# Designs tried in a protein design run: designed miniproteins, single chains, continued (3). Part 57

Each design is a single chain, and the fold is of that chain. pLDDT is the mean over its residues in the fold that is shown.

## One batch from the design tools (miniprotein)

Design m9968
Fold by ESMFold2-Fast:
Structure m9968 (fold): chain A 75 residues (1-75)
Amino acid sequence: PTQEEIDELVRRARSMWQPTTREAARRALELARERFSGVPFEDITLDQIRELAKQAGVSPVVAMLAVELVYKLGY
């Protein structure tokens, strides 16, 4: 992910009272892009979001924001 994408995720997380580090945000964006490449947004389950959150070390809210950012701004 770009520095701009990382900064945007950190900003959105803070606005949702779910602060995260740049390193965790970068991991969440990388995992979202790699894991959901070629997957329609509507086919992503809450269980997949929770698993991404665990692997990135972020809250499920931050994982969801990362997926939204990748689909709306990164694709």
Scores: mean pLDDT 81

Design m9969
Fold by ESMFold2-Fast:
Structure m9969 (fold): chain A 57 residues (1-57)
Amino acid sequence: GLPAGEVVVEVPADTDPAYLEEQIRAFLAARGEAPTPDSTLERLEEWLREQNAAAVA
């Protein structure tokens, strides 16, 4: 559980939330780090930020 527990996840209309979660989990596992509830969200936000930057580059 997270403090406050306020998390907004926006996904494309055709994206399965479970599939998205597995993608993030695989990404974290590939980096060789142990996810915690708080760090997982921080990593997710960082990853999305990088994806956004790459998309406009």
Scores: mean pLDDT 58

Design m9970
Fold by ESMFold2-Fast:
Structure m9970 (fold): chain A 66 residues (1-66)
Amino acid sequence: SSELEQAVEEFIEKLEKYMKENPEKADFLIEGMESLLPEVEKSDPEAAKLLKRVLERAKEIKKELE
């Protein structure tokens, strides 16, 4: 759904803003998402794809903050 893609991009934009305002929390957020990924992938592979996309973007944002 185009609505779902838009919601995911909006979430990523909010995540980027939050990480830029709270750079000390970047590692905690990334580690939290990584720890959830195996369980999400087993229960909902489509949700896991979205989580992987968010995680990849979070790692890119962290690199920009260092």
Scores: mean pLDDT 81

Design m9971
Fold by ESMFold2-Fast:
Structure m9971 (fold): chain A 83 residues (1-83)
Amino acid sequence: IKEELEKAKEEITEEDLKEFLERLKELEKEGKTNIVLSDEEALKLAVALLEKGHSEEEAITVLKSLKEGHKVSPSLILKLLEK
């Protein structure tokens, strides 16, 4: 997981993160309160959290939870990424 996150930091571009954020905003507008992210989307979220100043430990915890199929709220994700 830590090795996956390190590789994702190098491979995921700023444009990839913008597209992911736009997708989350669209899901929020559609009233989606709980969604399941793909493994690729989970990695994008973890990278975005690091870019916004969240800790590596926090990003890894989120990534593990998402890989286990836990649902997330687009509104809560957007709030975390805007800090």
Scores: mean pLDDT 74

Design m9972
Fold by ESMFold2-Fast:
Structure m9972 (fold): chain A 95 residues (1-95)
Amino acid sequence: SPIEELRRLASTLSGRVRDDVELMARLIQSLVDLINNSSLSDDKKQQLLKEVEEVAREVVRLTRDYLDGRISEEEFEERMAELVVRLEELKGRIL
């Protein structure tokens, strides 16, 4: 599970980046719970869960790139902000 991978990655981090990854993992989990508890069809739930998982995998990749020194904290913050917008758009489609 990419959410479980995010929680593991967060435990290896410190400071602001750790807090940001933990907040993102919590937001992603809240969306998964919202989808699973919705009255949507199974097909719609699977599609939305797949899209949430794609965002979670991008957060994992971004966090690994940061840990490897491949991207700056500034680039990490900019990319995380874009992913938050994508999760808010997904939330609107669940309602």
Scores: mean pLDDT 87

Design m9973
Fold by ESMFold2-Fast:
Structure m9973 (fold): chain A 85 residues (1-85)
Amino acid sequence: SRKEKLKQEILERLKKKGAGEEALKALEEFIERSTAEELEKYIEMLDELEEMEKNNLFGEGGEEPKKLAEKYRDFYEKVLAQERA
């Protein structure tokens, strides 16, 4: 299913970034409880963060792109936590 493809992509990307076992387990549970649309938005956010990191390394854009990426991730995590609470 689409949800299963999204799950695999998210888990593989996070493993590549060095996420620990406990983080991966918590994320697996989160993914199983999430909708496909929520997972698609999460992937879009990860794509933006990766692109911002790439541009900072190649474009020498200073610290501002990193702070933007952190804000985006923090906001998304807070929104998901609020929806699940």
Scores: mean pLDDT 63

Design m9974
Fold by ESMFold2-Fast:
Structure m9974 (fold): chain A 99 residues (1-99)
Amino acid sequence: SRIEELRARARELRRELARLLEERAPEEELLEVLEEIVRVETEIFVLLAEERGDAEAVAKVRRAGERMLAVIEESRRERVPFEETLRRLDEVILEVADE
C-alpha cells in the first residue's frame, strides 16, 4: 500500500538522519533530511485520516505539517543550531497533540 511504502521511506530517512548526525554533517544537510521526514510523515497521517473519513483530522494534520516545515525554513534562514530546530518542532508536536 502507499502507506507501507511511505513508512519504509520514513524509516530510511530516519536512518540517514542518524548517520549524518554521527558524521557531524553540515546543518543544511540535516535540515534537508528532516524536511523530507516531515513531508513523508505528514502524507502518512493525511492518508490515515482520509481512510477514516475524518476531514477535520486531515485539515489538522496538513496545518501541523505546514507549521513544522515553516519552523525548518525559519531555522535555515536564521542559521540556528540543529538541536534548537528539533526543540521547536517538539513544541509544535506537543501543541497539536494537546488539541
Scores: mean pLDDT 87

Design m9975
Fold by ESMFold2-Fast:
Structure m9975 (fold): chain A 62 residues (1-62)
Amino acid sequence: SAEEEIRRLIKEGKGVSVDELAERFGLPRDEVLALYSRAFEEEWAKENGIPKEKLEEARKKS
């Protein structure tokens, strides 16, 4: 899936081309950007020992 490919690219430290992913998976560019933003936040939180529940809590309070 597009989400799996985005997470793989983030973990490998490779650049992410939103336009290439949108074309490859047949998704709107804005949807790919949303998936990338969420995946990046989740991977960053995991790397820094922040649970997913803490990210969701922060989003609710914003």
Scores: mean pLDDT 72

Design m9976
Fold by ESMFold2-Fast:
Structure m9976 (fold): chain A 74 residues (1-74)
Amino acid sequence: SELDEELRRLAEEIKNAKTDEEMIEYYIRTAELLKEHISDPEELQTYLGLLAHEASKLLSPEKTAELKKRLEEI
């Protein structure tokens, strides 16, 4: 599907991000894409939580907190 192809592209961009700022922007774009395609609010919150958890493995605690704050605005 188009969604699966865009999610795969964003995952590759996250993997290839050169800065924490670039990585955060790709996570935010992933979250926005998920919001467009997931109509159930509880399911959306579950996926956003999973994104924050995966990001916490790659980002510092400070940058993870920044991402989490921006995800709350989605």
Scores: mean pLDDT 85

Design m9977
Fold by ESMFold2-Fast:
Structure m9977 (fold): chain A 71 residues (1-71)
Amino acid sequence: MALEKSQAELAERAEEILEETKERIEELAKTDPRRAITVAVAGMILLGLAGKHEAAKELMEHAEKLVKEGE
């Protein structure tokens, strides 16, 4: 089933997705905070689909904190 296959693939790549998204957010937060938040939301959705809800929340909080502290 397509949903189960996609969820399994996302779960296997969840750690990579989290790390890659955090790196992108950190770079984007320096020049484009709005885009950093957008990337965080996209990563959160992917991690949520993989069932990694704690990682998704951590990612969003990390992005919001970086943008807020950059003010």
Scores: mean pLDDT 74

Design m9978
Fold by ESMFold2-Fast:
Structure m9978 (fold): chain A 74 residues (1-74)
Amino acid sequence: SPSEQAQQVLARVEEVIERMRQLFRDGGPQSELDRLMAELEGLLREARAIGPEVEQQVQDMILRMIDELRAEGE
């Protein structure tokens, strides 16, 4: 169902964001960060296909991560 698809996309976005936070804090390789960014772009496209509410939730999650990472030094 669309609701199940939305839950799967949101859960995957949370996983990717957590990996990006850890990688950024640990000073991991830029290539891995770029890979995770590409994965987020794919998930945002999937969210958009499900509906504007899910797209907005994913966008909000990404913006929150960016704000947190900026506060941590970048």
Scores: mean pLDDT 83

Design m9979
Fold by ESMFold2-Fast:
Parts: structure tokens; C-alpha cells; sequence
Structure m9979 (fold): chain A 85 residues (1-85)
């Protein structure tokens, strides 16, 4: 489980960095409302990852569920990269 927590923390950093680039692009395109929306979406997604980490640390989430969450986050990151690169 410690390895899963470590992987979630790394995915959190990658997702934050990726969404920060999307926000920067929206700001460069003079779309402040879109930038604000993506900032809020980032906060929500990061909060969900933090809650997943806490649930694993508290023994309230099984390994199979944690692995599924990790795979879903990885797929989301790849989708965002494809849409915004």
C-alpha cells in the first residue's frame, strides 16, 4: 500500500503541473473565465486524490480499488495531454 500512496502522490504532482499548463494557455488566449474554471477543477481533482490517499492510510480502501483509481487518473492525464498538446 505504501507504493500505491507514493504513486498517487506522483500522479497528483503530474496532474497539477499539466492543469497549470492548461490554465496558462487559457490566460494567454485571454480567457479568464475558462482559466478560473480550470483552476477550480484542478482544486477538486487534487482534493479527490488527497481523499483517496487518506482512505488508503486509514485502511478504508482496499488495494484493488486503489489500483483502479490510479489507472483512471493515468488515463485522464493521457487524455488531457492529447487534447491540450
Amino acid sequence: MDELIKELKELKKELEALLDKVIERAEQENKPEEAAFIKELKDIKVSLIDKAIKAIEEGKMDEETAKQIIEDIKKEIERIKKLYS
Scores: mean pLDDT 83

Design m9980
Fold by ESMFold2-Fast:
Structure m9980 (fold): chain A 87 residues (1-87)
Amino acid sequence: SMLERQREIAREIARELIQGMIDNLEKMIAAIEKLLAGEPITDPKIKAIIEKLVERLKKEYNGQITDKEALEILLEEYKKLLAELKA
């Protein structure tokens, strides 16, 4: 039926969105791992996103964590989220 076709399309869109989230998390994880290894991020957009996230996390901790500690926290949380999405 037309309704079943619409439901199948909606499920496919949902699966594509989840896959997009997985792909983006894997890119963020790889970028953070490169930074922690002392390698530069070449993508200015990814660099800007990570810098903004580090600054936000430092604010949540009242400035009590370093940039490295903020990156390690983000890496751990993104790895946990990636594992949950792949479950």
Scores: mean pLDDT 84

Design m9981
Fold by ESMFold2-Fast:
Structure m9981 (fold): chain A 87 residues (1-87)
Amino acid sequence: MSKETLEKMGKGAENANKALTIARQLSSKKATELAVKLGEVQTQGLKLSDEERAKIVEETAKKLYDEAASEYAQTQADAAQAALAAA
C-alpha cells in the first residue's frame, strides 16, 4: 500500500535479476542454486506478508550477488598476480 513497500519489492526483484544474470555468466551450478533459492522464497511467500517476502528476496539476491562479485574479484586478483610474475 505505501510507495516505499512497492519500491522495496521492486528493488528485491531487480537484485534477483542481477544475480540471475551473473549466475548465468559464471556457472550452471550458481544458476541452479539461485533458481532453488528463488523457488523457496516464492513457496514461503504464500504464508508471508508482502514486506516479509520482499525482505527475503532482497537478502537472498544480495547474498548471491555478493558471492558472484567476490568470485570475479578473485579472478581479477589472480590475473594481476600472473602479470606481475611475468614481469
Scores: mean pLDDT 60

Design m9982
Fold by ESMFold2-Fast:
Parts: C-alpha cells; sequence; structure tokens
Structure m9982 (fold): chain A 58 residues (1-58)
C-alpha cells in the first residue's frame, strides 16, 4: 500500500471504531502519517484526522 492508501485505511478504521480511545489512537496515527506524507491529498487527510480527534474529545 502507498502512504495515501495506508492513511485512508487508518482513517476509515478510526471512523468505524466504537471505542473512543481506539478512535483517537487511530486518528492520531493517521494524522502523523499524513503530516509526513508527500501524498497529493495530504491536506484533506490531515483535516479529516484532526476532525476525528476533535470528535473523540482531543
Amino acid sequence: MNDGERIRKGLAEAEASKDPRARAALAGAALQSAMESTHPEREELIARAQELLREAGW
């Protein structure tokens, strides 16, 4: 998987998780990966990860 695919999978797993702790951990990992990524959609991926973290209370 390329970085974009891996980040999107992580974000999807975070959104699907019913455990707030797991959601925050997965979203945080996806945010870190997106910030380090050269993917063309990195800004969209960063924004999505930040929104999930906000929804998780972080």
Scores: mean pLDDT 76

Design m9983
Fold by ESMFold2-Fast:
Structure m9983 (fold): chain A 70 residues (1-70)
Amino acid sequence: MKQIEEIAESYIEYLEENYKDYEKLKERVEWAKEVLKDLQKEGKISKEELEFMIKKLEEYVKKHEEEALK
């Protein structure tokens, strides 16, 4: 649990530093979600880890959606 949280936080920091444009951020997050789904299908991550990562990525995108509208 803690390890997946650290990974999620590190990836979100990476997105904050490298993807300041909302449209590019959204595209990168959609790509990351597909990669995570493939990893889960291959048995490399658990379903719980997949759901946790997707939720964190979606929350981060939603936060920036509100900022981009203003």
Scores: mean pLDDT 77

Design m9984
Fold by ESMFold2-Fast:
Structure m9984 (fold): chain A 103 residues (1-103)
Amino acid sequence: MAEKYVTKEQLEEKRDEIIAFLKEKYGLTEAQAQRVVDFVLKIMPEKAPVRDVAILLLAAAKWYKENPDAPPLTFFTDFGKYEVPLLKNPDHPDIKELEEILS
């Protein structure tokens, strides 16, 4: 099947649903969930595959949950630690749930 894409505008429209998901599934505060969405919006291209955006959101959420007091620069250094396992498991249930939210 053809791969589905999401734009920055569509991600912003889904902000509240993504925040609710991150707070419920990952126990992030609203401020942490907002930072996750803001980070992904900053680094993604104007249009990206839904799966790639879902992976970025989950990697960022896992990093912020583990490193709540870390400065933003540390996130960029350690991001691959969280992204690589998700890339190896594209059928992860949380990735699929975020793909549905973004669709």
Scores: mean pLDDT 73

Design m9985
Fold by ESMFold2-Fast:
Structure m9985 (fold): chain A 89 residues (1-89)
Amino acid sequence: MERMDELLERLVELLRELFAKLTPEEQEQLKKDFAEYFEINLKDKETAEKIRQAKTVDEFIEILVEALRDDEDLLEILIYMIENALELL
């Protein structure tokens, strides 16, 4: 529980930092990339569709938090990927 809450807070902070560094066009592409990742790699079509329907950064983040709250290993993998992406920006 406590570990999951810490990881979810870290994910939210990293996503907000990433979106702040991206142009609106890059933000739309990132949402599409996440939707494809959930649909194709995770076989989670419901979450992918919710991501595509997200109108704001806050809605997108809330959808990811809900999808990842029960999978600590996946959450750690995504945090690692986002941290690496931020290092290259």
Scores: mean pLDDT 82

Design m9986
Fold by ESMFold2-Fast:
Order: C-alpha cells, then structure tokens, then sequence
Structure m9986 (fold): chain A 81 residues (1-81)
C-alpha cells in the first residue's frame, strides 16, 4: 500500500539528479562561445558526480546504488551530446 522507504529515497535521488542535469543543460545551452560551452559541460559533469556521490552515500541497497550510478553516467553522456 505504501512505497518502501529505500525505494522512495532512490526515486528522490534520481529526481534530484535530473533537476541538476536540467540546470546544467540550460547553462550549456546558454553558452555563447565554444570555450564557454566546454567549461559549462565540464562544470556540469563535476556537479553531477558530486551530487551523485552524496546521494549514493545515503543509500544502502546495492540495486538502488546501481540505479543511481547508471543515471549519473547516462546524464553525463547526455550533457556531452
């Protein structure tokens, strides 16, 4: 009847990563030069990895950790495109 607390924590982690990605993507899209764009991508990747690492530290289920790690890598690849 209710969502498992660890499942909910993983879902919240994924949602937070997607919000972080959206902010980083807007910064990349607003870049006016190739140099500014590359810097925005690099800063966005660093930001996603830092947020991902923090969120992973809150999860104890290996399957939930794997899901969060997969999302971080997927969003990084999307940011590079």
Amino acid sequence: ATVDPQELEADVAIALLRIAYAISKLTVERAKTPEERQKAIEEGIEYLRRIGDRLLSLLTDPAHQARVRAEVERLIEELKA
Scores: mean pLDDT 82

Design m9987
Fold by ESMFold2-Fast:
Structure m9987 (fold): chain A 55 residues (1-55)
Amino acid sequence: MDKKQLAYDSAAALAGAGVGFGTTGEILSKLYGLSKDEGADLAQQAVKDGKAGSF
């Protein structure tokens, strides 16, 4: 189930739009059943990978 990839892509899009990591984590926890910390970590990882569009 590609739920983790979809969550990562959503985290990358939110971080790229300038949404804070904590808020991104909260959104992802509600949409994909992740913890808030897991969602925030995905957003940070997306920024680190250069996927968020903010450099």
Scores: mean pLDDT 76

Design m9988
Fold by ESMFold2-Fast:
Structure m9988 (fold): chain A 72 residues (1-72)
Amino acid sequence: SSALDKEIDRGILEISLSVGKIAAENAIKAGDEEKIKESVEALRDLSKRARELGFDDLAKRAEELAKKVEKE
């Protein structure tokens, strides 16, 4: 990918992480066990995708958030 493509990919992942965090926080507040589980899976998928693209910092942030949500 070009430098521009990499910057766009990073931006999309950062937005996805922000959305995932809000969704997880809402699921926890609602006590919705199924949505909490879905949020953990989505955050882990995001972490894997970020790692595959070389964004180790975003991958770590997504995995840490997933572990925190999983403790619910």
Scores: mean pLDDT 86

Design m9989
Fold by ESMFold2-Fast:
Structure m9989 (fold): chain A 100 residues (1-100)
Amino acid sequence: SLVEQMVKQTTITLLRQEAEARGLSPRVIERMIKVLKEIIDKLVAEIEENPDLSKEELLSIGDALVEEKRDRMVSEGEERLVRLGVESFVDLYLNVRAML
């Protein structure tokens, strides 16, 4: 939906800014953002199948998706930024959902 897409874009923008501030190369940033987008898209699909998923369930799914894509992230710093992006998406989505 529009809400999920807005939350997704906000999350991506914030993580891109953080990665740029850390001096990561454009290639690393684009790889990281691609992985984050794929994880968020799978989380959105899970939410669409079960809109009553709790924060704990969403974070558990997110953690499993990050682990699944671990081989596509070269550094622990890249993995940490992707994990922060997933957590930020879940927190922002649930806060927006609570207001609607």
Scores: mean pLDDT 85

Design m9990
Fold by ESMFold2-Fast:
Structure m9990 (fold): chain A 62 residues (1-62)
Amino acid sequence: SKFEELSLEEQLTLGYYLKNNKSLSATAEALGVSRATVSRRLKRVKERLGEDYEKIVLEEIK
């Protein structure tokens, strides 16, 4: 996993995104930022993690 290569801000954004059932609006509200900001951060997270992003997102589904 390349999770440790993410900034703390990126790690928190991904964590809240998964906790909020992958809702951009709920994640934005929890972080106090715009939905566009969350989307932009998640795009960077996906670019950094590549295939690991899909594995992490899938792993959070029971």
Scores: mean pLDDT 76

Design m9991
Fold by ESMFold2-Fast:
Structure m9991 (fold): chain A 83 residues (1-83)
Amino acid sequence: LAEEARQAAIDLARLAEKLGKDLELGLNVPLSIEEIAKAAEEAARELEKEGFETSVEVGKDSVTLTAKDPKTGATATLTLRSV
């Protein structure tokens, strides 16, 4: 239980880091907030396929992706900023 929560948090952090890096590395030009939001929404859908609960919050200059493991309650948050 506590050990599962720790592992889930680590896995979520790795996924969030990979998704943020993939979004950044896939960019040939500076992205608008709308483009970042769309990419984050696609990443959220991939996390949902892995069994995570996700939400995407769009601000003026940043997009926040939150993923939660419903089995353990562990959460990870990734914030992406437009350039």
Scores: mean pLDDT 66

Design m9992
Fold by ESMFold2-Fast:
Structure m9992 (fold): chain A 98 residues (1-98)
Amino acid sequence: MSVADDPLSAQLLEAAFRGDVDRVRELIAAGADVNAANEKGVTPLLLAEAAGSVLTIETLREAGAKEYYSPDLLALDPASFRSLEEFLSQVKTPAVLV
């Protein structure tokens, strides 16, 4: 694996999904792009909004996160999932050629 995605962006998505405000702030201070979308097109602000973490949403907006929402994603309850990977498995449809 010679080209990996930006690890700060991946960690920021996980922190936003968990509503971990301190981790979000740490990653932003480290230079994470608050508007970076992962391979599935999910942004940190979208995950924070889905998680309902007011403090995380405010922290991301203060850092320059642009407003974005997906009605399909917001129909999911991220609090029912244990991890970002489980949540993203529901957002991403497996029905792509298989």
Scores: mean pLDDT 65

Design m9993
Fold by ESMFold2-Fast:
Structure m9993 (fold): chain A 81 residues (1-81)
Amino acid sequence: SAAEDAAAAEARLAAARVAIAEARRAAATGDAATQRAAAELLRGVARGLETQASLHPGAREALLAAAEEARAEAARIEAAV
């Protein structure tokens, strides 16, 4: 159901936002190796969200938007290395 899809997505979206914030903090204070690791972690988060979007059609748009946010952040971190 749409409500079940939304509930399942909400926890994943919250976890993804925490991961993005933590990666930003690590990249801002870390060396080049830490920055690369943060970008790789965010690409992993994006892949996970894209997979979840295929399984939860009622939450697809929100999950894909969060995946794009994670990929954009990874690209920004890599551009700074």
Scores: mean pLDDT 83

Design m9994
Fold by ESMFold2-Fast:
Structure m9994 (fold): chain A 71 residues (1-71)
Amino acid sequence: PSATVQRVGLAETARLLERELPERVTLEEVIALIREHSSAPVSDYLVALLEENLPEEATLEEVLALLRSHL
């Protein structure tokens, strides 16, 4: 996918997570929500990004900061 498509996906995903998830989240919960609302290959890219950079349990703020840092 193009860099532009990935950036739009990241921004939309950040807004979705901020709306739908509590302050404390598991990586599994974040990945499940992304897969529900995004199709591969975008969801696969986002899942890889999260798995490489976040622990199993994180704050929503940490997840959002990671996604926004890659915009």
Scores: mean pLDDT 73

Design m9995
Fold by ESMFold2-Fast:
Structure m9995 (fold): chain A 113 residues (1-113)
Amino acid sequence: AEEAVELARKALEIASKEDPLGAEIAEGIGLLSGAVLRATGSSEESSKAAEAASMARGAAQLAKEYGNRETAELALEAAKLALESAKKEGDDFSIKLAEKALKAAEEALKELE
């Protein structure tokens, strides 16, 4: 899930050029998702998958709003890797977050085509 977190952070870094506050909020939500799973005894891998998924979802929404295809493409890749990690760990909450992130990224890319 570390690669998914790195890609999601890169997507938010690009998004921050258009909306620095929106990017900061998306990162904060991601960190909170990971922290909640760590506090409830979930694996580090599940926690990172949830973190990456929530950040990727935020990045996808910003990509759609500001018309940034590169941000949407990175969000899609991050969401796919987060979903793979979540499914491997079998954490339902992380899987659900990653599926929502994947849908958001796919919708953003569709709107940008």
Scores: mean pLDDT 86

Design m9996
Fold by ESMFold2-Fast:
Structure m9996 (fold): chain A 73 residues (1-73)
Amino acid sequence: MEEVVRKYLEKAREAKTAGRATMYLVRAMVTAATGKEVDTGEAFDMIGEGKFEVTPEAKEFFDRLAKEILGDV
């Protein structure tokens, strides 16, 4: 899971457009929150339907990786 979240955060950092960055950030966040790798369509569907809650543990995990990868910008 950490490898997948890290990979999408790195892709978000490298993205040249806001749309691409948002896509990767959403995938990273949903993967961290659910513990499952999801595609872009699944991630947006889960957000729209409210099918998951972000636990404090998942938030801490995501925030830590986001700070490491994106926080240097």
Scores: mean pLDDT 73

Design m9997
Fold by ESMFold2-Fast:
Structure m9997 (fold): chain A 65 residues (1-65)
Amino acid sequence: MKSLIDQMVEEGLRAFIEASGGELEEKGDTLVLTLKGVSEMKAEIGEIWAKKLAEMLGKKLEIKY
């Protein structure tokens, strides 16, 4: 069930992940986060928010470096 608030939170999480230098792609039941050329600290932040987004969407998270 997606409320308007859930949609706004989802958009905010996506924007934050992109700001960390991560790229998001959806492949079926999997959310793919690509973290190439980012610092370890930015990668950690991106991973945390991508995990929350994947949990909200009911998808698996795959991380690529």
Scores: mean pLDDT 76

Design m9998
Fold by ESMFold2-Fast:
Structure m9998 (fold): chain A 90 residues (1-90)
Amino acid sequence: MPSDLYRAITNDSDAYNQLLQAVDLVNDGEELIREARRNPENREKLEQQALDKLQQAIDLANKAASTTPLLGGAGNATREYALELKKELL
């Protein structure tokens, strides 16, 4: 019982932190996309950095959503938004 409760609490806490990191990475990616649009000379480099951050966000959001059903909706929404931003760059 104590180990199962500890594991559940730890997993939920870790998943929540992973979701927060995913949201931060989506925000960073979106900022890089805006910067790429303002700086054509560095567009390719900034777009590649945005793609890398958005991919990390997708991976973390998927991990959070799979770890606890409490974050399934929020994790999936974060993933879908990151995928939509990624499609704008491809």
Scores: mean pLDDT 81

Design m9999
Fold by ESMFold2-Fast:
Structure m9999 (fold): chain A 93 residues (1-93)
Amino acid sequence: MTPEEYAKKLLELLKEKKYDEALELEEKILKEKSIKEVFEIQVLLMEEFGNEVLSISYEESEDGVLTLSVTYYDKATGKTVTSSATFTPEDLL
């Protein structure tokens, strides 16, 4: 599936409050997709929920651990939220 197809399915599950199924799909994405594709899915989800993406960053540690971070304004709560995902070198192989 494309990043857009995964984002759409996750949105549908979250809107229907099927959190267990959404979690299973998210775990599958994290295991089967590249870091870039995972990140694209996360950005698409935030935009589709009507959140304003304020900043996107990535940081690589000395041990090759990659941290991807997105800061967005959550319109539902009225708060700025930072979401981060961390990947080890083994996750990139």
Scores: mean pLDDT 69

Design m10000
Fold by ESMFold2-Fast:
Structure m10000 (fold): chain A 93 residues (1-93)
Amino acid sequence: MRTELINQIHDLSLELKGKLDDPETSETILKQIISKVEELKELPDTELTDDEKSRLALSVKYLKLYLEKNPDLSPELKEQTEKAIIFLEQLAE
């Protein structure tokens, strides 16, 4: 489940990067990423592999890029995205 969630977050992040110029589609993908990150928070804190950490680091980069490209994002969605970034950064350390 954990590895599957990390892979799903990674795949969604790649899709998000490809849709940064499509605000409706990218927002939908972002909400899916946030949902998967919340699921990941419910799982036991176990040591990640280097590959899993690398995938999470890339997801963080793409989420940060999304925030840079979408400064007018709703306050609640921006807060949820920033919290997801912080969680994934801490997990990828």
Scores: mean pLDDT 83

Design m10001
Fold by ESMFold2-Fast:
Structure m10001 (fold): chain A 99 residues (1-99)
Amino acid sequence: AMKAGEVRTAAAYDPAAGRARFGTLVKYDDGTWEARLVEYEGGRARMRLATGNGDGKAKVVELDSDGNVIREEGEKPLDEVIAEMEAALDAPMRTDTLP
């Protein structure tokens, strides 16, 4: 888990597929959380935004390229949202090491 005042960023780019991903995870000193995952495909952007108030839950929304809410996913456990966003930031750029 992240510490208070910690920021994590990650980026991945696949030019052959025309995809890029950029994510930030921030834990503030007051225990609040903000996580953003931006995906670009075919000249379009989609953002998933999660915010938590230190109560172990996060509110998750999906935004279009203009910042309008297109989907409200509701409240999820913060640990679940962090794990989902970390998986999206880290996958699938790791291939199994060939023997």
Scores: mean pLDDT 67

Design m10002
Fold by ESMFold2-Fast:
Structure m10002 (fold): chain A 126 residues (1-126)
Amino acid sequence: EELKKLADEFRKEAIRLMEELIDAVINKSDSEVEAEFDRITERLIKLADEFIEKALKLGYSVEEVVRLVDDVMVRAFIEAEALINKYLEEGKITPEQAEKARTLLYRIMDRVQEHVLKLAEEKKKE
């Protein structure tokens, strides 16, 4: 129950941050979008770190925690993709903006995964 609650909170915050990035792509300049991408990526990494530390404290293995972070991030990404598709259908985002948002979301997924895998290797050595 505690772990599920932590995962649900992490997922909700991850979705919110991905939605902020989509909104930035629609409403902000390219330089502002780059700044938002960096801010959002750093916040997601911090959320992953906080989730990992709490889950490890609850007695879960490094391997289980890595799988849970991946599940949360993939589920958040699916919801963000659904929002992009909805905005395309509603004419709120252009095809070019949608492609830009997707590209940035994929980069976030890659950076969070790389960070989590490095952290997992360090935790196994301790």
Scores: mean pLDDT 88

